# Ledger of designs, part 57: designed miniproteins, single chains, continued (5)

Each design is a single chain, and the fold is of that chain. pLDDT is the mean over its residues in the fold that is shown.

## One batch from the design tools (miniprotein)

Design m17959
Fold by ESMFold2-Fast:
Structure m17959 (fold): chain A 95 residues (1-95)
Amino acid sequence: SQEEFDKLSAEVDKLITEANELIKKAREALENGDFETAREYVEKARKILDEIRKKLDEMEKLSTTKEQGLRVSIHRARLLALEAEVFIIEEKIEK
C-alpha cells in the first residue's frame, strides 16, 4: 500500500515537471506570436494533466493516513494551478 502510494506520488511529481516544461514552451511560443506551436504544447500539457488526475484518483483510493491525504491534497492544488495556467494560455491564443 505505502510502496504503491509512493510510486504513484513519484510518477505524479514527474508528470507535473513535464507539464510545467510544456506550459513554459507554450508561453514562449505565445510571446513569439507562434499560436500554432503554442496550441500544440497546450494540447500536450492537457493530456499530461488528465494523466495526473487519474493517478491522483488512484492515490486517493490508496490513502489511509493523514500524511498520505495531505500529499494528495498538495498534488491536487498543484494540478489546479497548472490547469489555470493552461486556461490562461488558451484564452490568449483565442484573443
Scores: mean pLDDT 89

Design m17960
Fold by ESMFold2-Fast:
Structure m17960 (fold): chain A 121 residues (1-121)
Amino acid sequence: MEEKIKELKEKLEELLELLETKVPPEDMDTSDVETILGERFAELSPFKRALAVLVNEVIKLAAQAGSKIPPEFIVETVERIAESKDLKEEAIETLEYILKNTPNKEVQEILKETIEKLKKL
């Protein structure tokens, strides 16, 4: 549990850096997002691909840290990011949804801090 909370915090920091700099990380495991989007994945900008991957990883880590997230939420979120024109708002809304479904107080505090930082971008 504690190790997963630390991993979640690190992924949230990567998400903040991506949205601030708009520079995708070079080494990403895209396999889950490619499975969800199929041929549409290749049509996305590198920035959108990176955001979809990081958001997918954040959702998985939040679920492992005790957040009650339905399985369909990952698919629905990745689909929304693919079609969205406001990627910062999509990231904020995703984190707010995770926060509402998170019973762990430490995870709630990390999510609230990240949401506040995203809103300042």
Scores: mean pLDDT 84

Design m17961
Fold by ESMFold2-Fast:
Structure m17961 (fold): chain A 64 residues (1-64)
Amino acid sequence: SSEERQLQDFQDRVSRAMEGAKSVDDAIAQLEKILEEAKKTLSPEVYEFGQRVVDQAKRQLRAL
């Protein structure tokens, strides 16, 4: 579905930000940017899921 594709693209962007970041601060800044762009492009339901994905990623970063 269109929502499934949007969710997959969002998760891929989050993963690349986590893998490619030069520091924890850089990773967090990229995640915030991805989430802000997602607010304009994703459906509200997919965006809520995206917020949870970003929250989990931030928790992972804080555990480093």
Scores: mean pLDDT 81

Design m17962
Fold by ESMFold2-Fast:
Structure m17962 (fold): chain A 91 residues (1-91)
Amino acid sequence: MTLADQEAYLRSLSAAEREEIRRQAEELIARQNLDEEARAYFRKMLDHILAGDIKGAQLTLIDGILSRNQSPEARAIAEQKRAELEREAAA
């Protein structure tokens, strides 16, 4: 499945279907032993996904890596991917 196919599918979801997915995701998050920062991060990604904004979800993931991971390798990969997504969003 391509990124475009995934975005088209998500945009085709009804408001009721999006709320059901959110409810199921919140239940799964609640069952995990995650700190509040990690939960807020997953909720932000879910908001983008349910809006059909896969790029926004990816940018949220990249932001989480850059804020929480000080590994030079991880930061370099995240910064490169952010630049690619920002360039694509500008086109």
Scores: mean pLDDT 72

Design m17963
Fold by ESMFold2-Fast:
Structure m17963 (fold): chain A 103 residues (1-103)
Amino acid sequence: SIEEVTKKVVEKNPLAAEIAKALGKLFEALYYGSEKEAEEELEKVRKLLVEAAANKEKWEAAEKAIETFKEEMKKLGEEEDKEKYNEALEKTLKLVGEAISDS
């Protein structure tokens, strides 16, 4: 789970817990909020990932994952495809988790 990944990374990066919390708020906004709320929460995740990253390659990989997720969000909004939405979320979570754990 994200909680287990965050727990292991917290000792190496104090922002890991804040990133996990921001990701939770982002997912809630995606399911229950407006597009604007989702974009605002996504921007918070972006800022936290930049602060957490030890080098440019790691935060750039995380940034690209977030941008890819933004594009998938726009596409899914038009298609209303829940399966593609879930796949995009899982892919983004994995990439973000890797960026955090390597910080």
Scores: mean pLDDT 62

Design m17964
Fold by ESMFold2-Fast:
Structure m17964 (fold): chain A 96 residues (1-96)
Amino acid sequence: SSLQEELERRKKAVEVGKKAVELLQKKVDELLSERPLTPEEKQAGREGYKQGIEASVLEEHKELMGKLGYYTGILAGRGEYKTLEEIQKKLEEEIK
C-alpha cells in the first residue's frame, strides 16, 4: 500500500542520510590529512550545521541533518563541488 511504501521510504531516507554523513565525513577526514580547516571553512561547516538543524522537522533527525549540513558546508567551503555531486548521485541511486 502507499502508506507502507511511505513508511519504508522514510526509513530508507534515514539510512541514506546516515550513509551520506559517513561518506562526507570520510572525505573531510581525507582532506584534513592534507591541511587543517581554515576559519572560513569552519564557518561554512557551522552555517551548514545550523541549516541542517533548521531543515529538520523531527527532533530525532536534528543531529543527523546537522551533521549532513556541517560536512557538506566544509566540502563546499573547500570548493569540493565535484565530490559533493558524486556523493549525491551515489545516494540518489540508493534511494531508488
Scores: mean pLDDT 80

Design m17965
Fold by ESMFold2-Fast:
Structure m17965 (fold): chain A 97 residues (1-97)
Amino acid sequence: MELLGVEMKVELTYKDGKTTKFSFKTNDVEEIQKEIEKIGELAKDAEKIKVKVKITTSKGTFESEFEIENGKLTYFKYSVEGDEVTERELKEIAQKR
């Protein structure tokens, strides 16, 4: 299975009601790790975090959407699209993160 792309959208809401939105799209694992680290630093001061992530591979697509509010997971949704083998492989990848 080859990674074709990762698309991530993040919305951070702070105590003063300000919101920060950012998104990235890349197929580079190092760039993904760097962006996640950057998001983590910005998110530690946020009251609410909304995340949408889409991972596209040569054999299928994994999508996840989740919300964290005051350090508590309040919403979680995911979907996997592909054949039976691809769904299994994508679930294994998701469990490692």
Scores: mean pLDDT 73

Design m17966
Fold by ESMFold2-Fast:
Formats: structure tokens, C-alpha cells, sequence
Structure m17966 (fold): chain A 62 residues (1-62)
């Protein structure tokens, strides 16, 4: 949804800050979020060859 895309875009500064913290321990760390609806996003954390995926409320990303 457009609202979900806007919410994920608004969350980017927080996601980048959290990715930077992860990168202090592993330089390969990548953190990204994809909106699945107006209230929920799919949060992906990649460290090396390991990918962890979690459904999170969009409000928790802001």
C-alpha cells in the first residue's frame, strides 16, 4: 500500500542507525524492511550468509 511504503520510508533513518550498530560487530550486516500491508512490515536482517525475517508493526519502526 502507499501508506505502508510511506511508513517504511519514514523508518529508514532508524533502520540505518540499527544497521550501523550491527555493522560494528559484522561489516556485512544489512537491515531492510518491506511493507506487507498498512500496519505491518517484513523486517529482514542479513549477517554474512544468514538471513532472519520477522513481521513487525510499522509503528515499531518509527
Amino acid sequence: SAAGLAAVAAARPKLLAEEAELRKKDPSAVLDATPVDDTTALLNVRIGDEVTTELVPLADLL
Scores: mean pLDDT 78

Design m17967
Fold by ESMFold2-Fast:
Structure m17967 (fold): chain A 115 residues (1-115)
Amino acid sequence: MKKVAAVAAPLENGELIGEVLEAMRKLDKDKVLGIGDPNPERLREAVEKARAGEPFIAALPEGMSPEAQKLVEKAKEYAKNGDIEKAARYMAEAFRVAGLDELAQAIEEVLKEQR
């Protein structure tokens, strides 16, 4: 099976993406880290920076569909503009297109709790 990495977008105020990444951690950690694990250190840095409200960037690995890549690029754009909720929604759709339904569901659940 091809491995894939978790993705985070640049943030200016980190709160929602921090909760999204924490929801992803509530999934079986071995599943999350086993999905691509091309750089678990980068994911940890992204979570720490998000919680601190610092901007951070992560990318999905090569081999992801162009459709999923476009969704990630939109997520990054919305996060850069301070629309963290839309950024999280686009990340959820990117994970769904990539076949990572459990990660998409975790993001959606966090977004529902924040309504």
Scores: mean pLDDT 52

Design m17968
Fold by ESMFold2-Fast:
Structure m17968 (fold): chain A 73 residues (1-73)
Amino acid sequence: DLLSKLTPRQARVLSALSILGEATASELAKYLRQSQSAVSKTLNQLEKMGLIERDKKTKKYKLSDKAKELLGV
């Protein structure tokens, strides 16, 4: 069960992206009321897990299809 292995911070970032659709690290930091460095670290972890994708031009992150399946969206 991959969901049970997510940290609370990772789960909050995934939830925020499911609500916002797509967001930069800065936009997520404002939404979650966290530092941009803390959010960026979590985003890097989620990207390595294959749960989010980043657009190279816009720098916006979005949920992968795998993450949508796990979240039921």
Scores: mean pLDDT 82

Design m17969
Fold by ESMFold2-Fast:
Structure m17969 (fold): chain A 65 residues (1-65)
Amino acid sequence: SPEFAAQALIDAYEGGASLEQFFQAMDSLVKGSDKDFAKATLQHIVEKARDQRVRDYAQSLLSTL
């Protein structure tokens, strides 16, 4: 589910993954064939991520879909 995918990325970042790794994962999501899944996942990241930089990047990617 989009919520599960979003939370997995957030949890990985909070667990020590780099901001760059989070951005790369979001970029890969946007480059994928399932644009509806990408939109829903990025929307959950915007709503749930604690780091403003993560939210801002997710919002920026949403504007390109």
Scores: mean pLDDT 86

Design m17970
Fold by ESMFold2-Fast:
Structure m17970 (fold): chain A 70 residues (1-70)
Amino acid sequence: SEELEIEIIIALLRIIHGVELATAPESLHPKIEELYKEYLEKLENAESAEEARKILKEYIEELKALLAEA
């Protein structure tokens, strides 16, 4: 179901966030937390699984850019 796909994507976002907080330099934690909160809100408002997949991809790209600045 579409609802299950969105739930899985939200779970993936939470897992990625937890891993990054465990592995990234502490100086980046405030920016990692801000990015997580922004994209969690977007996912909670996603109207379709396709939109949720797009949001997750955008999150991963922004996270990669943030980590590359370290």
Scores: mean pLDDT 86

Design m17971
Fold by ESMFold2-Fast:
Structure m17971 (fold): chain A 95 residues (1-95)
Amino acid sequence: MLEETKKLIEELKALPSPAAQRVADELEELVKQGKVELALYLGLAIKALVAGDYKKAEEYVDKIAELLKLNEEEKKLLYNQVLAAAQAILNPNAP
């Protein structure tokens, strides 16, 4: 888990995208707080959306909802936030 999360953060930092670097920084902060599993699933959900794998992204968001005891409304907000992050990474010059 920790090694997988670190590798994911390194992959995001390697992207020439300010949005990807911000996501990597946020995931590093979660790891520093001991929230390694949350950081892993957030990063994997964003990576899945960047790859166009919406089904896998939903599976990872479901895992986060279980971890955090989110209700349906909070889960939808999380999915929209993950989508926004993925879109920012795909469009690094989004005006």
Scores: mean pLDDT 82

Design m17972
Fold by ESMFold2-Fast:
Structure m17972 (fold): chain A 73 residues (1-73)
Amino acid sequence: SKLEKHIKEASKKAGEGDKEGVYKHTKEALLEAGASEKFAEDAGKQLASQVERMTPEQMEKAVKDLADHVKSE
């Protein structure tokens, strides 16, 4: 799915140290999950700021947990 692809891409970009890539793919994943533009943008910026402090696996989990939270609303 598009959601799964963006979650995987955010994880990959985190492994590459690509803050802009993490921001973009986190935002797209959250929009696919049904988040508002503002929530998706704010969450994307927050996770991008943490890229150097998180493993790709931690980033994948963080984006997935946020998407699951959005879907549960």
Scores: mean pLDDT 86

Design m17973
Fold by ESMFold2-Fast:
Structure m17973 (fold): chain A 87 residues (1-87)
Amino acid sequence: SMREEMLKVLREALARLLELALASTDPAVRAQYVHAAVGVQEAANEIAKGGDPLEVVETLERRLADYDAEARAVLEETIRRVRELAE
């Protein structure tokens, strides 16, 4: 289903952010990627509970200012992909 494809996109983003965290040698940078990963997991949980995907990713988009440039790039691509699936 479209919702299952959206959850897959969010799980891929979560995995990517955690890979970036594990590859980081600076604990502060690692913490930023983990923080972004938590945001993605929250979005995935809301969509899984039947939330409106467009409202959920809008909430995630408002949080982009809290994240570093690499985390923002992952999140921006993820938001774009979810919006494309939400016809």
Scores: mean pLDDT 84

Design m17974
Fold by ESMFold2-Fast:
Structure m17974 (fold): chain A 86 residues (1-86)
Amino acid sequence: SLLEEMERLDREALELLKEAKEKEPEKVREVLARMGPATQAALAAAPSEAAAQEIMRQAMVEFLRELGVEEAAELYERLVALYEEL
């Protein structure tokens, strides 16, 4: 189901973020400093909890791309496909 695929993507993204934090904690802090403010502003303007979840999901994948995580490109393509099925 769509929900199960979204949950799988979220889980995989969190696992990749945990690995990045362990291997390159300073780079993670640097990228958060650059991307965090825009994400927080978008979350504050979200019209619903569902919209906030979508913003967080997109931001997480973009964050992993900025960190240079190779798997992030596949996650991005999967995210786009999920949005097209909605």
Scores: mean pLDDT 81

Design m17975
Fold by ESMFold2-Fast:
Structure m17975 (fold): chain A 89 residues (1-89)
Amino acid sequence: SIDETLDRIEELLEKGDIQGALNLLKELLTKEFPEAESLLKLLDEIFKTDPERAAQEIRLLVNMYKAFTDPQDFLDYLKKLEEALKKQL
């Protein structure tokens, strides 16, 4: 289930497996929100330059996914996050 995947991402982050967490997040978001492809590429670039920041962004994304009940509200959040991350790279 989606909830089990989100819990697994958090477990990987706690173990320091940021790459594993990012890979699971990509699988989940690519399936549910194809529009998130550009954001996921930005997260790849952040992971290469600052893995700790990537881990923080992944954790926040998981928390926001769990917090939103409307998929459209979460998609709007993903688009705003993409624009914010572009300005920091």
Scores: mean pLDDT 83

Design m17976
Fold by ESMFold2-Fast:
Structure m17976 (fold): chain A 73 residues (1-73)
Amino acid sequence: KKNVDEFIERVRQRFARRGEDVVVVLLSSDPEELERAIRQMEEARAAGKRVLVVANNVKISREDFDRVRSVMG
């Protein structure tokens, strides 16, 4: 967890140095966490922020992946 959090923070800082405000969203196979991630992506896009989606050792169904893609597209 801490190693992933450190990676996310470094990525966010690199984008901030480029003048970009980025929101990093972690995908999970847990349905509640997935719904939360989708909502976070929608809110970030509505605010005009760049969204980076990270999937770390998670098994996402094709249907759930299509939902994520739909929000991003």
Scores: mean pLDDT 70

Design m17977
Fold by ESMFold2-Fast:
Structure m17977 (fold): chain A 74 residues (1-74)
Amino acid sequence: AELALEAFRAYLAGDEEKAEALGKEAEKIELSEEEYYLALAEYAEIVAEIYEKQGDLEKAAFFREKAKEYRELA
């Protein structure tokens, strides 16, 4: 979960090399259903922060709500 999250952050930062390396490590990790939904919640929160920084408060709110839904499923 953490490695997949770091890979996503690296990808958004434009660091393709780091994103690919972390992505390969994440692929070797079999996630439980709980870990999977917690990872989705973390991705949703990161996407929300990006939209908030871009001034898209409506999309930021949408992804923050999705993060709550995913945490409830975990």
Scores: mean pLDDT 70

Design m17978
Fold by ESMFold2-Fast:
Structure m17978 (fold): chain A 80 residues (1-80)
Amino acid sequence: MEATLAQIAAVYPDFSEEEREILKELLALIQQAIDQSAASGQPIPEKVQELIQQAIDLLSARDFEGAKKKIEELKKLLEQ
């Protein structure tokens, strides 16, 4: 499920390189959540799933500041 910048460009051709880097960071956090779930034998927490969906929705709306805030919340939740 790791996406390359080329795969991101195929889905979001109108995204700038900076915007694609934000999406790449979100995808890395999604992979981290999956890896933690696999390592613990627990499902991905609902709060993590909600933050991922909110970040995707904000990126789709081109609200990059909102997306960055949700990505930072997701990072903190995955560290806790």
Scores: mean pLDDT 74

Design m17979
Fold by ESMFold2-Fast:
Structure m17979 (fold): chain A 119 residues (1-119)
Amino acid sequence: MYPPEELAASAALVLATGAIYAAVKNPDKEVRARMRSDNPGRFGEVARKVAETAEDVELDEGPYLAEGKAIVDSNGNIKAKARAETEGRRLEAEVEGPVSDIQGIMDRLAAELRAQLAA
């Protein structure tokens, strides 16, 4: 079984990806997708669906949180954030870049969260 931190971080990256694509379609508006649960294994079941709708979803009240945020400014710059919280640990990454390089933004968010998991 993956550690809860890794499951929450993976969900946060999925949610951030969804938020980025939603923000590209609706510039100048902050998009947020968020999930909270007492069971991090449930993140995998619904994270993709939450990412598609860019809605806040509470599965259960609990210590495990996954969140993605994005905004695209009028110059085509994306500011994206991925956040994961578990019992006793918080992981957070924020990255900026052009809408022409969405994959680079996602790769940098993933690298920052992986570095925090390894620390």
Scores: mean pLDDT 77

Design m17980
Fold by ESMFold2-Fast:
Structure m17980 (fold): chain A 78 residues (1-78)
Amino acid sequence: MEDVQKAIKELKELGDDNTAELIERAVKAIEEGDLLGAEIDIGMLRIQRGVYKLVGDDKVAEAIDRAIDALEEKLKAI
């Protein structure tokens, strides 16, 4: 997914390797058909997004939002 790959790159450029790795893990879960693992990782991304929004880091929060939307769309297509 182009939007997910862009979000991963953007987060790494912003210095948040942990959130980028979480997105990569969710992508792998979807690719492997691990629907439960994907839902858990998406849930963790929602928590991370909430934290960044609270501290006013809108760029990171928006990148996470784009990744969540793209991941949820793919999860529903399985």
Scores: mean pLDDT 82

Design m17981
Fold by ESMFold2-Fast:
Structure m17981 (fold): chain A 92 residues (1-92)
Amino acid sequence: DLEKLRKEVALLLYELFSGELSKEEMRKKAIELVRLMLENPELFMDSWPKSVSLEEAIENLEKALKILEDPNVSEEEIIEVVEKLSAGKSLD
């Protein structure tokens, strides 16, 4: 269900920006968000600028996952990665 998936993503984004999570909880939820996007990349393409290709989107999601899988990632880096992915911006 496309609509349920979009609501799950919206909830994850809300929780990530709530300020109520520990750094490790933020990291785990950000990983969950990125994995969800990797499983359904076409659904998120509609939310991003039309200049972003599917290949570019997948590359950015894979870069995000690599950053987030580092347990030493900072809270600021977690937030920046999530913000950039939500806006369809490159992680470079």
Scores: mean pLDDT 79

Design m17982
Fold by ESMFold2-Fast:
Structure m17982 (fold): chain A 93 residues (1-93)
Amino acid sequence: MKELKEKIEKLLEELKELVPELAEDVDHLGELIEKVFEDPSNVKAYVLALMELIAISAELIVLARRNPELRETAERALELLKEISKLLLEYMK
């Protein structure tokens, strides 16, 4: 479990570096994920973390549409969010 936690924390930091405009939202996601790490049986914290992942994903899509130069960055950030989602689900098992 420590390895999964470290991987998720690294991906969150990489995400903040890629899209600093969304750093506050990524920090909020990190806080929700920490609640899951404290208690993996906390389904409410997990659901809230998934909702925040969806919200950030939607914001990235809008950002890429408004700023075509950021499309590659947004695609990479969406891949990181997808990986975070997979690892978080793995942690809940």
Scores: mean pLDDT 84

Design m17983
Fold by ESMFold2-Fast:
Structure m17983 (fold): chain A 67 residues (1-67)
Amino acid sequence: SAAEELARLRAEIDELTQKINELYQQMKKARAAGDEEKVKELKEQIYKLSDELDRLTARADEVAARL
């Protein structure tokens, strides 16, 4: 059902949001340590996951419109 799909998407969005937040904390620590290479690596991971989050959010909005 649309309700079940929306619940699944919201769970995925929540999990991904938590992961992005964890990467931001790691990036802050790397930046404080002057580890520019690690900061770049973490930024690339954050951008990739943020793009995925945007796609999931758009899909959740589409599903919610069917309720």
Scores: mean pLDDT 88

Design m17984
Fold by ESMFold2-Fast:
Structure m17984 (fold): chain A 98 residues (1-98)
Amino acid sequence: MTVEEAKELVRKAEAEMLTNPNIQNARFAAWAPPNEAWERAWQEVLGVPEEVIRRRKELMEKYGNEPLPPELARKLIAEASPAELRAAHTMVALVANS
């Protein structure tokens, strides 16, 4: 997957969160690892730094079940590393297809 493909998928997920409240929880869960086992997988398999995981968990704690503000979501997508985008895409695919 290219970085641009991952960004498009994350942008599409953002648009879906804004227009479909029934999937907001599933999409929002993709912004952070849901438990310690996934947190380790993000670090060890997907190469996401611990500081990035920590900041995403802070966002989950702050916003809970609410969608991220559009400006914040766009900033996170723009500043995301390739590993971070790959991790987010993997979570979206797993949660959406579960």
Scores: mean pLDDT 60

Design m17985
Fold by ESMFold2-Fast:
Structure m17985 (fold): chain A 80 residues (1-80)
Amino acid sequence: SMEELERLRKEIAEAKEELEKTHQEFVDKMNALTDELVAAQRASPEAHAEAARRYRETFQEGKDKVEQLHKRIEELERRL
């Protein structure tokens, strides 16, 4: 129906906006964590190890979230 098509286009637009926002937040967060990693390296080996683990975990979480949004957009576009 026309109503279903309009709703679908709106959901796709909203998902694309969320993807763009999520990607920008991810870039900003990774840049901040890079600065933290450098600072931690100057503090102690223990601080650096902790910051490195946090960096790795945050990177993976961000990748997973971006991938989930891409999959959602693809699924919605398949229904057009």
Scores: mean pLDDT 88

Design m17986
Fold by ESMFold2-Fast:
Structure m17986 (fold): chain A 100 residues (1-100)
Amino acid sequence: SMHQKLLFGIGSVLRLIGMKLDVESEKDPKKNLKIAKESANLAKEVVKLLPGDKIAIKALELAIEVIEIAIKKSKDDEEATKELQKILKEVKKLLAEEKK
């Protein structure tokens, strides 16, 4: 139902805020890579359920913030940085499509 989709979207936004706090405090680049990947996947699921919705846009924006923080914390790991930059590009492309 639409009500269940909206609740999932709102709950996902709250979880993404939590992931942002986690990545800001985490020092392990491998854990930060995992959090960033999970944030991108969660935002993509919100887009599938609520295409074009303001909640989906917010989820993508939060995932971008999580990934960008993870990139800054993984600067000494070239492979992690490349993987994070690829994910960032994919999420930014989805955000641009959702804003049309």
Scores: mean pLDDT 89

Design m17987
Fold by ESMFold2-Fast:
Structure m17987 (fold): chain A 68 residues (1-68)
Amino acid sequence: SPELQEFRGSLQTWADDVLALAGTLSPAQRDALLAGVRESLAALSGTLSPEQRAVADQVAADLAARIS
């Protein structure tokens, strides 16, 4: 669906920006960034469709693995 593709693209752009920032941070700052990412995604989860939630969960998991 066009809306799901747009949502995926927006999340991926955001994730790429977060990853670029994370690469310049100390371990403690990366932990704080990852906590903030998890909080932001949790806040969004109640407003997402099941398909959007699946995309968000995948992006979040990939992002967490690359930051940690």
Scores: mean pLDDT 83

Design m17988
Fold by ESMFold2-Fast:
Structure m17988 (fold): chain A 85 residues (1-85)
Amino acid sequence: MQRQVRRTTTFTTPTRYLRTDTGEWAYSPGDDSGRLVVETELDGQRLPPVELREVLPLDPSETISVSSYSRTVERSESTFLLPGP
């Protein structure tokens, strides 16, 4: 059987991306409002969301602040072998 997977990345509150010591852009540390939530839908059924932190490839001279929004990160189709009834 084939299943369609859609992932939506949601910033639930204003998130600030800052440059780290390693030269990466990451979430503002110590701020619980810097949440990144990945929501997955499978065949139109919503799965439990997973919270994660993400680094965006930004210009090192730039810093962004992200308010609450959602973004479709990935949409793909996959074949799954389902357990029989």
Scores: mean pLDDT 41

Design m17989
Fold by ESMFold2-Fast:
Structure m17989 (fold): chain A 75 residues (1-75)
Amino acid sequence: SAKEIAEKVRDILKEMGVPDEVAEKASRAVENAVEYAKKTGNIDEAIQALRETLKELGLPDEVIDKVIEEVKKYL
């Protein structure tokens, strides 16, 4: 489910040293992106929106790429 994917990403971010508050916000963005992609079938749009949200949260490009790669495994 979208929640399970989001929780997995949250755990990965915490293991990488991302602060809990930022990891929680990123997890919510992942859940929203996965649900949007499944509802609309527009994976590219969902991924682009997710990248922008993660960038606004201040995550470095390497971390964003790892999150996107993980999410794509389930889409």
Scores: mean pLDDT 86

Design m17990
Fold by ESMFold2-Fast:
Structure m17990 (fold): chain A 93 residues (1-93)
Amino acid sequence: MTVAELEAIIAADPDSPEAKAAWEQLLAQGRMPRVATPEQVEAAARAVGEKENLSDESVEGMILARLGKFEELDEEAEKRREEAKEIEKKRLE
């Protein structure tokens, strides 16, 4: 199951058993869930840091992602997708 599918399950019903299973699967893959509370993001970042033997500074960097960088990354991805579509239009002319 992809990260996006697991995150969609958590977003649909965070308290469901399916959401808890998706959370555990993301942690097992060494990934930090995007659609989580700040406290859950911190816990996930620390768990990944322990599994990968990361320094405290690296773990703090992962926790900083909860400060809205997910929203910034999504906006940047949308802009890049729109730019790619415009380039493709020019190539078809």
Scores: mean pLDDT 61

Design m17991
Fold by ESMFold2-Fast:
Structure m17991 (fold): chain A 77 residues (1-77)
Amino acid sequence: SAAEAAADARANEIIEELRRKGEEFQKDPKLSELGKLYLAAADGTETLRRKSSPLEANAAGEMALAHMEKLEQEYKE
């Protein structure tokens, strides 16, 4: 359905964003652990996208993105 296609597209967008940030942070030795956590979040969201539903993957991805943004702020302090 259109709704499932939209949810799947959003989940993929989140996965790509998490991976891009993870790869970027890994270039800095002081932020490498943050980068690894971003990549783990991307892998988890992708696993849900493959093994569950687009709606569950999208919901989990949005939560992961919010959590990682909060964690990133902690690393800046």
Scores: mean pLDDT 85

Design m17992
Fold by ESMFold2-Fast:
Structure m17992 (fold): chain A 90 residues (1-90)
Amino acid sequence: MLEEAARRAGEELLRLRAEVAGKEVTEEQLEKARETVLRDARALQREYGLSDEEVIELLELVVEIARAEAEGRDASPLREEVAARIEAAR
């Protein structure tokens, strides 16, 4: 499930970033984003000893941050939550 969650997060993050920038997204860019987020999620999991569930929760928060920013909402509390979760895992 983590692999699918990470790939979906990568896709959603790129689409939200492109929407904010007023740009279109290619399938090549989507596949690159899926690969990048999966790689980064696995690296984070190994570095901090996180469970699949904990990494999925962090990915969900990161997507919420991107959605809030795309909608012009303040994402600062969500960014602080991500930082706190990473710090707690150290």
Scores: mean pLDDT 82

